# Designs tried in a protein design run: designed miniproteins, single chains. Part 79

Each design is a single chain, and the fold is of that chain. pLDDT is the mean over its residues in the fold that is shown.

## One batch from the design tools (miniprotein)

Design m2736
Fold by ESMFold2-Fast:
Structure m2736 (fold): chain A 108 residues (1-108)
Amino acid sequence: MTPTEEILSKLSDSVLEELANAILEALGVPRIPGASPRGEVLLLLDTIVEKYGLTHDGVTLNTVEDFEAYLASLSLDQRIEAIGRVLSKVLSPSVVERFVEAIRKALG
């Protein structure tokens, strides 16, 4: 299981579905028929990383493999912050804060 999958496994289907819908609306893409809420969010986060990248220590992480390796090197709180930074590429600051707090609440 990847670090992202481990975090998403602690979230309720309701929170995952709300997050998936927010990202789908922001990206302007339709939901994948039959996808689980967790699977949908995982694929959408992967899409954001590949499309926009995430800059860490002067290096842009633009592959899922590099992003998951980066998360594996971080503490839990830092992993949540990194996921929030990925979400900030497509979601407004207020929406990002809401989902980051939902993740923290689910894991605390």
Scores: mean pLDDT 80

Design m2737
Fold by ESMFold2-Fast:
Structure m2737 (fold): chain A 85 residues (1-85)
Amino acid sequence: GELVVAEGTVTGVEGSLVTVELAGATAAVGDEVFISVTGADGKMVAVAGGRVVEADGGLAVIETSEEGAAKLKVGQKVTVGFVPA
């Protein structure tokens, strides 16, 4: 299967935890994900990999590395790629 992707907005960054509000998609606890940002040239750059540790409707809390989380800012538009199980 191909990687499923969803658009989202970062709503929280706390240490290694990143909260993303997903547009038109629902995450499940245990989902393996990659967070990518779109640069000014329109290219996607993967900045963090992790796992969904909490999911509430359109919100997903993703546990990643502190280095990965530090690359993200509240209000940032992101793409979340879901690795098929």
Scores: mean pLDDT 79

Design m2738
Fold by ESMFold2-Fast:
Formats: sequence, structure tokens, C-alpha cells
Structure m2738 (fold): chain A 60 residues (1-60)
Amino acid sequence: SKKAQEYISQGNQAAAAGDYTSAVNYYQQAIKAAREAGDTSSQQQAEQNLTDLQNDAGGR
């Protein structure tokens, strides 16, 4: 869904800026938006991006 992709984009921007807290929040919103839309592809993408971010940031 477009809404989920917008949240993924915002999460990526926050992550690039070093704002871990905002990046996590945006990816969580992307997962929720994708789930509400039945968009399995965007949900998996957001979940993977969140996992990658958590691995990179040491889980905080």
C-alpha cells in the first residue's frame, strides 16, 4: 500500500539521520498500515527493515 511505503521511506530517512527512535516508530507504523491493507509484501519489507535496523543499532 502507498501508506505503508510512505512510512518505510520515513523510517529509512530517520535511520540515515541516526534517529533510531523515529526509525523504529516509522517501521512499526509501516507494518501496521501494511497489515490493515492486506499488503503482505510491504509488511515483510517493513519487518525486514526493522530487523536490519535493530541488528545494526544493537537492539536499542
Scores: mean pLDDT 81

Design m2739
Fold by ESMFold2-Fast:
Structure m2739 (fold): chain A 96 residues (1-96)
Amino acid sequence: SPEEEERLRELERELARRLGELSEKVQDKLVDIALEFPEKREEVVKLSKEIEKEGKKFVDEMLRNPEKRLELIEKAIKWLEEQLKKVEELEKELKK
């Protein structure tokens, strides 16, 4: 229905916004670690490039299967939340 389609589009917009905010949080955390631990900058760069590579795969899949965009955004959010936890774990190890 037109009402259901508009509701789905609104949900997609909200999830896309959340994905963007989460991406910014990951980048900010990587920058914070690089500032606090200069000797680990190469490891931070490597992690950043790995995240960029995987993020590009989500974008490519959304373009190949636009009807699956909602599901792919939800998967990308979950994946980025897992990446944020990895970055937080790296910070904890560096503070030991």
Scores: mean pLDDT 84

Design m2740
Fold by ESMFold2-Fast:
Structure m2740 (fold): chain A 81 residues (1-81)
Amino acid sequence: SLEELKEKMEEIKEETKKRIEEAVKKGASQDELDKILNEGIRRLLALHHSVAASLSAEEAAEVSKFIAEIMEELSRLIKEL
């Protein structure tokens, strides 16, 4: 369902945030943080692509907005560190 998809995307967001925070504690470079962010984004896009054919146009728009919001939150987190 759409709600289950959003829950999975939220899990990917939280896991990516945790990985960024742990990397920062270990003195990771900006390039290393960007690599972790890009991996998280790839996971979100892969999940979206795996279900894209089963989504309505309205659901697809909602998912795209949700992904954009997650990407903005993760990017903001890195900039604030």
Scores: mean pLDDT 83

Design m2741
Fold by ESMFold2-Fast:
Structure m2741 (fold): chain A 59 residues (1-59)
Amino acid sequence: GSALEGARRGTEAMAEGAAIASGATEYTATTVKVGDNLVSTATGGDLVITTVTPLSDAG
């Protein structure tokens, strides 16, 4: 697996959790590479969580 795959899976789980917490039945998760970072956005109901994962930290 890649860092991108891990970030996508984590973001989807986070979006599902946000939806459950907000009482929503729908959620959306997106992950894009921006330079040396992965920018993930998890949306569930009225909750929006953005996470930035650096790709150059692990060496």
Scores: mean pLDDT 78

Design m2742
Fold by ESMFold2-Fast:
Structure m2742 (fold): chain A 84 residues (1-84)
Amino acid sequence: NAGEEIIKLFFEYYRAKVENDQEKIDEMKKKRDENFEKLALEIYRLIVEEGLSYREVADKLGITEESVKYLLDKAVEKGIIEKP
């Protein structure tokens, strides 16, 4: 479940920040950004190339439709994808 993986990485990152483990913080940031980019590109492919609706993508990935919209908006802001 891609949504659960992202949430888990978010909590692991903030735990490392609380513990002031700078090496772990930097490692978790890199993994989070790599996983975000991979997920954003897959969502974009499903919508643009496969023609799926946001709801169908959400169902396929086991996340909410609102999460799909959020991830796409953030991917556009980061320059990973163009606005569909």
Scores: mean pLDDT 71

Design m2743
Fold by ESMFold2-Fast:
Structure m2743 (fold): chain A 88 residues (1-88)
Amino acid sequence: GLPLLLKKMRDEGVEYLKKAGASDEDIEKFKAAKTLEEMIDVLRETLSPEERKKIAEENRKNVKELKAQGLLTDEDVKRIEEIIKRLE
């Protein structure tokens, strides 16, 4: 469920930050984030609007796949989507 989404988001977000040329300090701050909201805040501070749209789409794909597997409820999806919208 949510822990698996957070792991995927962390792994993919670290890759995006590295490709975007983020500092080691920003990458460590992202890795240290405990909530989806904290992860989104680091991405908003670090990534361009174009890169933020790309990571938002990848996270929406992950949410859709986890919902299809029965690992996220409709309530989980709504909550997560509101947080992901902060990247846009």
Scores: mean pLDDT 81

Design m2744
Fold by ESMFold2-Fast:
Structure m2744 (fold): chain A 88 residues (1-88)
Amino acid sequence: MVDPERFEVEVLIALAEIGIAITRNALKKVKDPEVREKVEKLIDEAQSYLDKAREALAAGDYETAKSYVEKAIEKIREAQKLIDEALK
């Protein structure tokens, strides 16, 4: 059976990937090129952190994997805030 900590990290990574997908979809409505550039950079940073989280997960380092997922989620939240402000 899968280790409970491994399963928790896999679920957190999947939720963060869904967050990136939602953010990318919302970005399609943003017309301001400066906001688009900032959001794309934040999405790229979030994706980089998720890639590092997957590497840590593969190594069995669940604490490091969780830390990287938290950083990815922070970048996703920053991106979503910029989109929300641009769509007002």
Scores: mean pLDDT 86

Design m2745
Fold by ESMFold2-Fast:
Structure m2745 (fold): chain A 58 residues (1-58)
Amino acid sequence: GAAAEEALAAAKAVLDAGGSGMEADAVVVRYASQGRISGADLAAVGREVRRYALARGV
């Protein structure tokens, strides 16, 4: 959904700005903690963030 896409974009923006994988993951976890995304969305977005981070060498 739109919130999951927003969470992924925000996490990618953290990595693009030179942030760590832990900082990017914290953004996605915060979306889930606020009830904006489901646990399934959290898992799916987390996988995409990890793929993006790996592609960037971080």
Scores: mean pLDDT 83

Design m2746
Fold by ESMFold2-Fast:
Structure m2746 (fold): chain A 110 residues (1-110)
Amino acid sequence: SEEDLKLRAEYYEKKIKEDPNNYQAWANLAITYARLGDIEKAKEYLEKAEKASPNKDDPRILVAKGYLYLAEGDYEKAIEYFKKAIELDPNDRVAKYLLEQAEKKLEEKR
């Protein structure tokens, strides 16, 4: 629900206040705002995650990038980023679910 997403955002905002270098919290906040439909905030928080991260190819950052492309309707790029995230973390069930969603959206667009 929207209420659950807002509580999730508050949780990650609190984590960021405790540690502004917590790039995973920034990436999760980007995903949360993309799910809320706030693409501008999602982009801002993703940029903060990338700047704070020692590795731009971190699986969580890749999932956040994929989710942002999915939210913007760029299904081909979303698929590329989710596949890369799964290659680095094969047990990421969220990334696998989002990959299936992106592939279905791409098929529907044809």
Scores: mean pLDDT 86

Design m2747
Fold by ESMFold2-Fast:
Structure m2747 (fold): chain A 75 residues (1-75)
Amino acid sequence: IEEKLREAQELGLEVGKKYYELKEKLPESLKQEFLAINKQWESLYEIKDPEERLKKIEEIIEQLKALDKKLESLK
């Protein structure tokens, strides 16, 4: 659990940095994807079940990886 949460946090910081560096060049669709991921981070505070929380962390990691690939394609 701690390893997955750390992975998600580290990836989130990396993707966030790339997002802000590219902000002026980003299409609206990618901005909406970034905001959607941030909303999912907020939803984690409402999940009391550890199994559901882990599943959501894994979903966030997958979404961050997908967004990272899209941001890299814009360089």
Scores: mean pLDDT 78

Design m2748
Fold by ESMFold2-Fast:
Parts: sequence; C-alpha cells; structure tokens
Structure m2748 (fold): chain A 87 residues (1-87)
Amino acid sequence: LGLKITKATEAVIKALPQVEEAYQNGKSPSEMSKILGESLKPHLSEDEVNLATRVFKSRLEKGASVKEALNTAIGAIHIELVMEYAR
C-alpha cells in the first residue's frame, strides 16, 4: 500500500510541469485532466486514474489552482487505496 501511494505521488509530481504549462497556455480543465491521466496510467489502475482525473477536473472547474486540484486528487487516490486494502 505505502509503496503504491509513493509511486502515485511521484507520478503526480512528475506530471506537474506539463499540467502547469497547459494551465499557463489556457488549456481547458478537460485537456489538463487528460495530461494528468496519461501520466498516471503506468502507475495506477483504470478506476484509480478515472477517480483522480474526475476529482482534478472538478476542482479546476470550481476555480482551484493546479496545485490545489492535484492535492485533492492525491487525497482521493489515498482514500481509494486504503479502502481497497481494508476490504
């Protein structure tokens, strides 16, 4: 569990420059979510990627910064991974 959470967090950190560049270039929340999703696919299941991108997109659409949206997405992944491990 801990190793998978660490890998997911590292993947988000590595995606940050690309997502920040897309944000600065005026890309839509949908386009930024696609960039994040592609970065996470090698490290997370399809359901976990879908959860992360959905949460990230929703936060951006509500006016959150890229960092705030990413922090919320990481939190959602942590909850999902704990729930999968628990039962």
Scores: mean pLDDT 76

Design m2749
Fold by ESMFold2-Fast:
Structure m2749 (fold): chain A 69 residues (1-69)
Amino acid sequence: SAELEELEREEAEALAIARSLSPADQERVIRAMIQARLTFLIKKDPSKAEEYKKEEEERRAALLAEFAA
């Protein structure tokens, strides 16, 4: 959907900006971005909230590991 495409564009921009920030600010940006996507997905299909939360935890861990390297 157009809303999902816009969210993904904003996510890509946020990640690009995060690369120039301190590690603490990078973590804050990553967590905020993941929370925004999770909120959007749960609003679309609340029955999959637990599945989306698990996927969010995996994505968060992967992004934090990438930025820590």
Scores: mean pLDDT 81

Design m2750
Fold by ESMFold2-Fast:
Structure m2750 (fold): chain A 73 residues (1-73)
Amino acid sequence: SAEELIAEAARLIGEALATGEGERLVLHVPSELLDAVRADVRVQIAIAEGRELGIEVEIVPDDSLDRPRLEVL
């Protein structure tokens, strides 16, 4: 479901921030979920936490994907 995919997006960002690795996180999501993921409070909290740690979090559309994918840079 869309809700499960949005929850997965928030979880992926949170787990990456908890490892403390990387300076930038790029979350790739299906375009149909982009606005919902960006508007989700869990995702917004994770982005704010990343900002406090000096880690940039970017969310980008990728129509080749059926589910969120996180890239750590």
Scores: mean pLDDT 85

Design m2751
Fold by ESMFold2-Fast:
Structure m2751 (fold): chain A 63 residues (1-63)
Amino acid sequence: MSRAERTKEAAEIALKVVDEMMSEGNTDLEEIQEKVRETLKAMGYSEEEIEVAVRTVELTLES
């Protein structure tokens, strides 16, 4: 998988984590961002890929 494909996959996983947390009633942006970071790190994503995914989450929740 290319770096671009991995970055996109990480962002998609991050958005799934957001959806699951919001469905459970958790709307705290910082808690959601921490859960995203922990999930992606556990799955073996790099810090750069995690940063892009977290930024995607922030932009989605701010709109």
Scores: mean pLDDT 78

Design m2752
Fold by ESMFold2-Fast:
Structure m2752 (fold): chain A 73 residues (1-73)
Amino acid sequence: LEKKIEEYEALLKSEDERVRAYAAAALAALYEKLGDKEKALEYDILAGVLEIKAAVFKDEELLEAIREGQKVK
């Protein structure tokens, strides 16, 4: 089980944002199975944010938000 966590943590460094979202969701499920509810929730939220970001990245609303933040990191 812990070896699978290591594998999915490696996938979080993927160049593919959808792969990163999937890895976060998998880590949430694995931590829930380990009884670490706080870590499971953290990764579940991260997976949701990454998935929404990947979907909305093609939408102009997200591009407008990026433009507002362009002057700052």
Scores: mean pLDDT 70

Design m2753
Fold by ESMFold2-Fast:
Structure m2753 (fold): chain A 82 residues (1-82)
Amino acid sequence: SMEEKLEILEQAIASGKPEEYPEVTPVEIKMLEAIINNDLELLDEALEAGADPRLALKLAELYGRETIKKHILERYPELLSL
């Protein structure tokens, strides 16, 4: 589920070694790096490579990344209903 995936990603970030988590894909590692570093260009690369924008939005909210959050919602306005 999305909730289970979010918990795995949060644990991976907290560990400092997300690449060691078999459930975390290279695309998701790129997404996590973009959110942690507030990097919009890296975020777009991750989303274009197939990262889930719903997971990106929830992580942006969790880490207080307002710029990332706004960028995701501009690209995926349907997520405003979540």
Scores: mean pLDDT 83

Design m2754
Fold by ESMFold2-Fast:
Structure m2754 (fold): chain A 63 residues (1-63)
Amino acid sequence: NEVLAIKNGIEEATGKKISEEDAKEILEMIKNGASVEEIAKKIVEYTGASKEKAKKIAEKLVS
């Protein structure tokens, strides 16, 4: 449920597909209190989105 929500949110915001494994890693990062910068870096790595776009997505995911 939460994995698919993160996966769909990132794919919708970036226009890029990611794996369920990628989304699960991001969920575990959020669960463990990772910073917006750390989460944004992973979104850039997985999607190739700009740093600015990834930061906005990360901010929404941790809110």
Scores: mean pLDDT 83

Design m2755
Fold by ESMFold2-Fast:
Structure m2755 (fold): chain A 67 residues (1-67)
Amino acid sequence: MNYYLKIERDGDKYTITILNEDGEVVDEFVVSTPEEIRKYAEKLREKGYPEHIINSLYKIADIMEKG
């Protein structure tokens, strides 16, 4: 199954939404720091989400941390 990430910023918070290939929301998490994104990525890894989703979240966290 293919998954997609949607990221929306609202002030100091980011809403990360995971969509399936039909565009349905399968998971959603609100984060405010790069560390919270990395923790969320590891929870998704434990749930068996594909590595491209995990890697995308880590890249986003790294971009946020670097400015």
Scores: mean pLDDT 81

Design m2756
Fold by ESMFold2-Fast:
Structure m2756 (fold): chain A 99 residues (1-99)
Amino acid sequence: SIEELKEILKNTTDPEEFDLAAHRLIVELLKKGGVEVPEVSDKPLPFSAVPALRILEENLDKIDESVKPEIIEFLTIIAEKHPDPRVRELAKKLIEKLK
């Protein structure tokens, strides 16, 4: 669930677990916001949050306004705690676009 993924992001010290939870949470928020995430892949979804953040960036105008505050809350956690500084910077830029 979204709440369980948020708790993982707040409490984990494992960078791989953080990135996987971040990826899954972005996908769940995109679905909640009415964005279709591609399900047809002969390969498992990448563990990296970057592809999911790119899908979010491409679909910002299609996300329901009611979900945007929850996405901003999530992106704030990513911007502060993600182990990759490039992912943190991307999250910060997406927050500015959603305001």
Scores: mean pLDDT 72

Design m2757
Fold by ESMFold2-Fast:
Structure m2757 (fold): chain A 78 residues (1-78)
Amino acid sequence: TVVYSPAEKLLLERLAKLVGKASPEDMTVADVVEAIELLINNPELLRELAEEAGMSVAEVVQTVGRFFLELQRRRKAS
């Protein structure tokens, strides 16, 4: 089980809502790809999410990458 900090959990909850999901647990790999695409096309949104979570932009990118890999791992186990 991957452990996320409170800041990382806040970020992931905001990403879930951005792609129309109630929580990060409801997100699929496709939802994370959609969120990444939205952030790439909206750099101001990426900055706002980082500021709200108390993270750097690099930390946001790393957190999203780790979450993407965790979802891929769970998909392979299913």
Scores: mean pLDDT 80

Design m2758
Fold by ESMFold2-Fast:
Structure m2758 (fold): chain A 67 residues (1-67)
Amino acid sequence: MEKEKEVQELFEKADAAIEAGNLDESRRLIDEAGKVADQIEDPEKRREFALRITALRLRLVGAEIEK
């Protein structure tokens, strides 16, 4: 489960970056998480991570539009 662990770590870092207001860093981490998630061969796990990535992207976009 090395890819799943990597995606989970990137998720946690991206979430922390959003909370800290580091939106540019969060976007980079979400992009990396998406690339790693695409390498997961289990289609159900890949789908679950894709949904979580989508939720993080929506949070990031919302935070970027605050201005």
Scores: mean pLDDT 79

Design m2759
Fold by ESMFold2-Fast:
Structure m2759 (fold): chain A 74 residues (1-74)
Amino acid sequence: SSAEQAARILAETERLIRETRRLYRERAPLSRLDEVYRRLEGLLRQAAAVSPEVEAAVQERILALMDELAAEGA
């Protein structure tokens, strides 16, 4: 169902956001950060295919992450 797909996409988005925060704080190579960013972009595309509401939820989480990283002096 679309509800199950939405739940999986949101859960995976949260996992990747946590991984991005970890990689960033551990000073991981840019190649590792690029890999995770591409996966987040993929999830945003998948979310858009499910519904505008799921897309908005994923986008808000990614934007919050970007704001956090900017505040850390990225």
Scores: mean pLDDT 84

Design m2760
Fold by ESMFold2-Fast:
Structure m2760 (fold): chain A 80 residues (1-80)
Amino acid sequence: TAEQQQKIAEAQKLVDEAKKALEQGDIDKAVALAQQALDIVKSLESVRSTLSKEERQKVVLIGSEAGVILIAATVKKKSE
């Protein structure tokens, strides 16, 4: 649906902003944005049967990207 497509777009935008924050050294902002993206992804996964195959694939990829950002942010903070 258009609503699910909008949520997927929002999650992607949050991941892109989290990547930028991480590159700029704003670890706390990167974690907050990546966590927001994961919350949207979890919400979409709860209704995954209503998603197309392409939409499901995008949700999985966004979730994976957000997870990688959280791991990278944790490693960088630990090395401080």
Scores: mean pLDDT 81

Design m2761
Fold by ESMFold2-Fast:
Structure m2761 (fold): chain A 74 residues (1-74)
Amino acid sequence: MTLLNVNVSAETEEAAKKAQDFGRELGMDVSPSGNFTYVGSEEEVQELLQKIKDFVKENKDLKIVSVTIRPKEV
């Protein structure tokens, strides 16, 4: 399994809520600080990362601060 962690920064509270709602719709664990976490297959992780990148690109009030991808032992 693969761990994906993405940190997303928002310029406003409304933008932060929008990003958090998006991450939850993708089935990710989302923190109020903008940390999106998922554990799954490498293919699922790459697909989710691409969806987040596309979403942030469409929303100028959002920025990806960090991306971490690591193997997770089960």
Scores: mean pLDDT 82

Design m2762
Fold by ESMFold2-Fast:
Formats: structure tokens, sequence, C-alpha cells
Structure m2762 (fold): chain A 91 residues (1-91)
């Protein structure tokens, strides 16, 4: 269900933002954009959900921008979106 995946992305994004001292609404919006890109790329709900949890765990562990961008690209994000997300989450 598209709405449930987007709600999960928003909730996980807000949690990452609060934990990392990044604007929670910016992180929520970025994870929702990556989830939408994955849906448009024909990724399954399970693949998108697994990707969202991977991005969340990596961001909380202080992973590099490059590693975060790699996961976003595998989820179906464009290179520009993946790079932007990686930089945002690695601050």
Amino acid sequence: DREKVLALARELGRRVGRARGIDPERVAAALQEVALAGMEAGKSADEIINGLYSLTLLALQGASAERLAEVARKMGASPALAERLGRLLSQ
C-alpha cells in the first residue's frame, strides 16, 4: 500500500532527523521522495521497506554520503536524488 510505505518513510525520516540533529521534516520528505522513486521504478513494497530501514540504520550509524547514495540508487532513486539524500543524511 503506497500510503503505508510513505507513512513509514515519513516516520523513519523524522526519527533519523531528530537523532542526527538534522531537520526532521527535510529528512522525512527526502525518504518519501526515494520511496516514490522506487515505486515509479517498479520496486516491490518489500524492497522499498527494506531499503528505508537500511537507509535509517546506516544514517544512525554515521555511514558515508557515498554509501547512503548507493542504497538510494538501488531503491530506484535518480543519481541526483541519491547524492542529495546521501549528503543530507551524512551531515
Scores: mean pLDDT 89

Design m2763
Fold by ESMFold2-Fast:
Structure m2763 (fold): chain A 67 residues (1-67)
Amino acid sequence: MEEKKKLLSEVEKKEKEAQARIDRGRQHVADTAATLSPEAVAQAQRMLDDYEAKLQKEIEKLRESAL
């Protein structure tokens, strides 16, 4: 039982860290969008979307492993 609480705590910590990284990436793309080509902006947004989706899947797996 105590092990489950430790795993859930780690999951919450990873979610917060992941969200902070995504938010910084989104802000950077927004700040540089005017100086980038539309293709470069689209590529950066796609990479951030993929990164966010990947992190969400990793967090889901960690929640499942907490059992």
Scores: mean pLDDT 76

Design m2764
Fold by ESMFold2-Fast:
Structure m2764 (fold): chain A 61 residues (1-61)
Amino acid sequence: GAAMREELEAEARRLVDAYLAGASSEEIKAQFDAFVARRALSEEEIELLERIVTRLLIERL
C-alpha cells in the first residue's frame, strides 16, 4: 500500500545517503538485510526497494 511504498522510499533514500557519505558496501548491505528482516518484506517489496535504491544512485552519481 501507499504507507509501505513511502517507507521503502524513505529507507532507500537513507541507504543511498549513507553510501554517498562514505558507508561501506558491507554496511549498506547489512542495513538493507536488517530492514528486509525487520519488516518481513515480500519478494516484490524487496525488488521494489532494490529498484528505488538503483534509481536514486543513478540520479545522484
Scores: mean pLDDT 86

Design m2765
Fold by ESMFold2-Fast:
Structure m2765 (fold): chain A 92 residues (1-92)
Amino acid sequence: AEKAIEALKKAAEAAKAGDVEAAVEYLQRATEYLNEAVKQGKLTEEDLKKIEEAAAEAFRAAREHAKTNPKLAEALQQLSRAVLKARAAVSR
């Protein structure tokens, strides 16, 4: 969980700085860490809340750049799907 949150924070910072390539990389890492946490079945409701807050900030920071960058738009969509999957897993 902490690795996913840190990657999401770095993605938001990169997007705010206009570093789209770094934002894509951090979003992909965050998605990978989140999917692994879901697979391990160790994600708590507290972890999910922190992840959702960090993801919301990353989406907010990156959304304008995503309009002109297909890779960034795809990375945000993959993150969105991973967050939904994580929410479903915690609700079991």
Scores: mean pLDDT 84

Design m2766
Fold by ESMFold2-Fast:
Structure m2766 (fold): chain A 65 residues (1-65)
Amino acid sequence: SAVQALARERLAALGVPAALADAVAAGDAAAWDTLRQQLEAAGRVADYDALTRDLGEAADAERAA
């Protein structure tokens, strides 16, 4: 899915390992919790918020395609 592909690319850009990025893209709640904890520890909560917003936009684009 385009949303999953975007999620993996965005998480890779944030320095998230591919295995964690793939789990997050698949909707694994534990993986999302791990991501949030890592970004909070790094002072990057705004990146988490931006990711959630951008994935919402990608879901709209996927439905249009």
Scores: mean pLDDT 79

Design m2767
Fold by ESMFold2-Fast:
Structure m2767 (fold): chain A 85 residues (1-85)
Amino acid sequence: MLSLEQINTLSSLLSSLKQALLEKDVDTALTTLDELAASAPAQYQQQLETIRTLILEEKYDLAFKEVVKLDTDLGVEELKKIILG
């Protein structure tokens, strides 16, 4: 399981990525995605690569949906940490 510190870092980066995608700020979105890829465990790497591909294809709405899915998964991991101690 991810540490609470890792979840907090990834959640912050995902929030920044969502904002960049809403503003269609491709440069900020790609930079934030690189930071996410450097920090995220292996299990999320393929989803992050999918998000990158969607951004490069200018499919920002689909990229945003994938980011929301990842953020939801991290929220579940955070709840597991809180519930289990």
Scores: mean pLDDT 80

Design m2768
Fold by ESMFold2-Fast:
Structure m2768 (fold): chain A 76 residues (1-76)
Amino acid sequence: MGKERALEAGRRGDYVEAARAGGEAGREAGGELSGQLAEGVGLTAGGMARASGLDDREAAEAAARGGIAAAEGAER
């Protein structure tokens, strides 16, 4: 389950894995393009958090939340 996996990766501080799991949630919600969008949003959120000086865990949580939010948008 992509959303649960993204949150778990976020807790571990792995924002790339959190973004990939967000992409999986996006694919389940709206297909391949939604998956690519959700992963991209997650990677961007994590990268921006890192660029703003946040720790790896906070960056991974940002990636998870961003990816999940994009996946939830694809459900509508």
Scores: mean pLDDT 80

Design m2769
Fold by ESMFold2-Fast:
Structure m2769 (fold): chain A 84 residues (1-84)
Amino acid sequence: SPLAERVRRAMAFLDPNGDGVTTAAELRRAMEAVSGRAPTDAELAAAMASLDPDGDGVITRDEAYAALAERLGVPVEAVRRAAE
């Protein structure tokens, strides 16, 4: 499906090292890959603030899936299934 293809492209940016963590820069690229437009700095900052309230600058793969699901307007389970 087009969703599965976009999510798999986004996964190349979310965790290229396979360590299970994602930076804000990787999340930005992933959000662009799934939505077809880059998030603004404010949109990215809002997403990071909700997913990384401790401000350490990294989020987990599951948190990244939640951010992509919110941007696409679908349940997180749909993104997770498309990624796998």
Scores: mean pLDDT 73

Design m2770
Fold by ESMFold2-Fast:
Structure m2770 (fold): chain A 83 residues (1-83)
Amino acid sequence: SARDKADALIADLRALAAKMAAISKTLGDLMAGSAANAEELVKYTRDPQEAAAKIQAQYDNALAGAKALEERLKKEKEEKEKK
């Protein structure tokens, strides 16, 4: 169902938040806040399909941000090793 899809995306977002918190507390906290807001949206929504679509967009954006952070950290590690 759309609610099951939304719940799965929220779980994935919380897992991503925990992973990112190990690297950046600020980014992890922001992602966890997004997951909490998504849970409230699903709980009170009149349109579960629309809620699932919005949460999918939030997850896609969070995943893109995580990728950018991992690339930045890889470059920072390479710079540190060159000194």
Scores: mean pLDDT 80

Design m2771
Fold by ESMFold2-Fast:
Structure m2771 (fold): chain A 80 residues (1-80)
Amino acid sequence: SIEELVERLGLVDLGSEPVEGAPAYLRIYGREEDGVTVQQLLLAHSEEDELIGVALLPDDGAESVRIAVELQERVLAYLE
């Protein structure tokens, strides 16, 4: 389950934010070491709390930005 994954990776709940242009939101879990984000898990949900997509980000760098953009594009495509 997602809760088991969050616990296994040692992530903490960082809250949620809306997905721009879609009736959806992202729930964000993360881990920090020495003030640097070393891992994030993004969970995309519909307004009805259905899980649409999941992305695991390895860091706060360019690769993680690309993965997050790809998740957003997937959410928009799912809701069209």
Scores: mean pLDDT 75

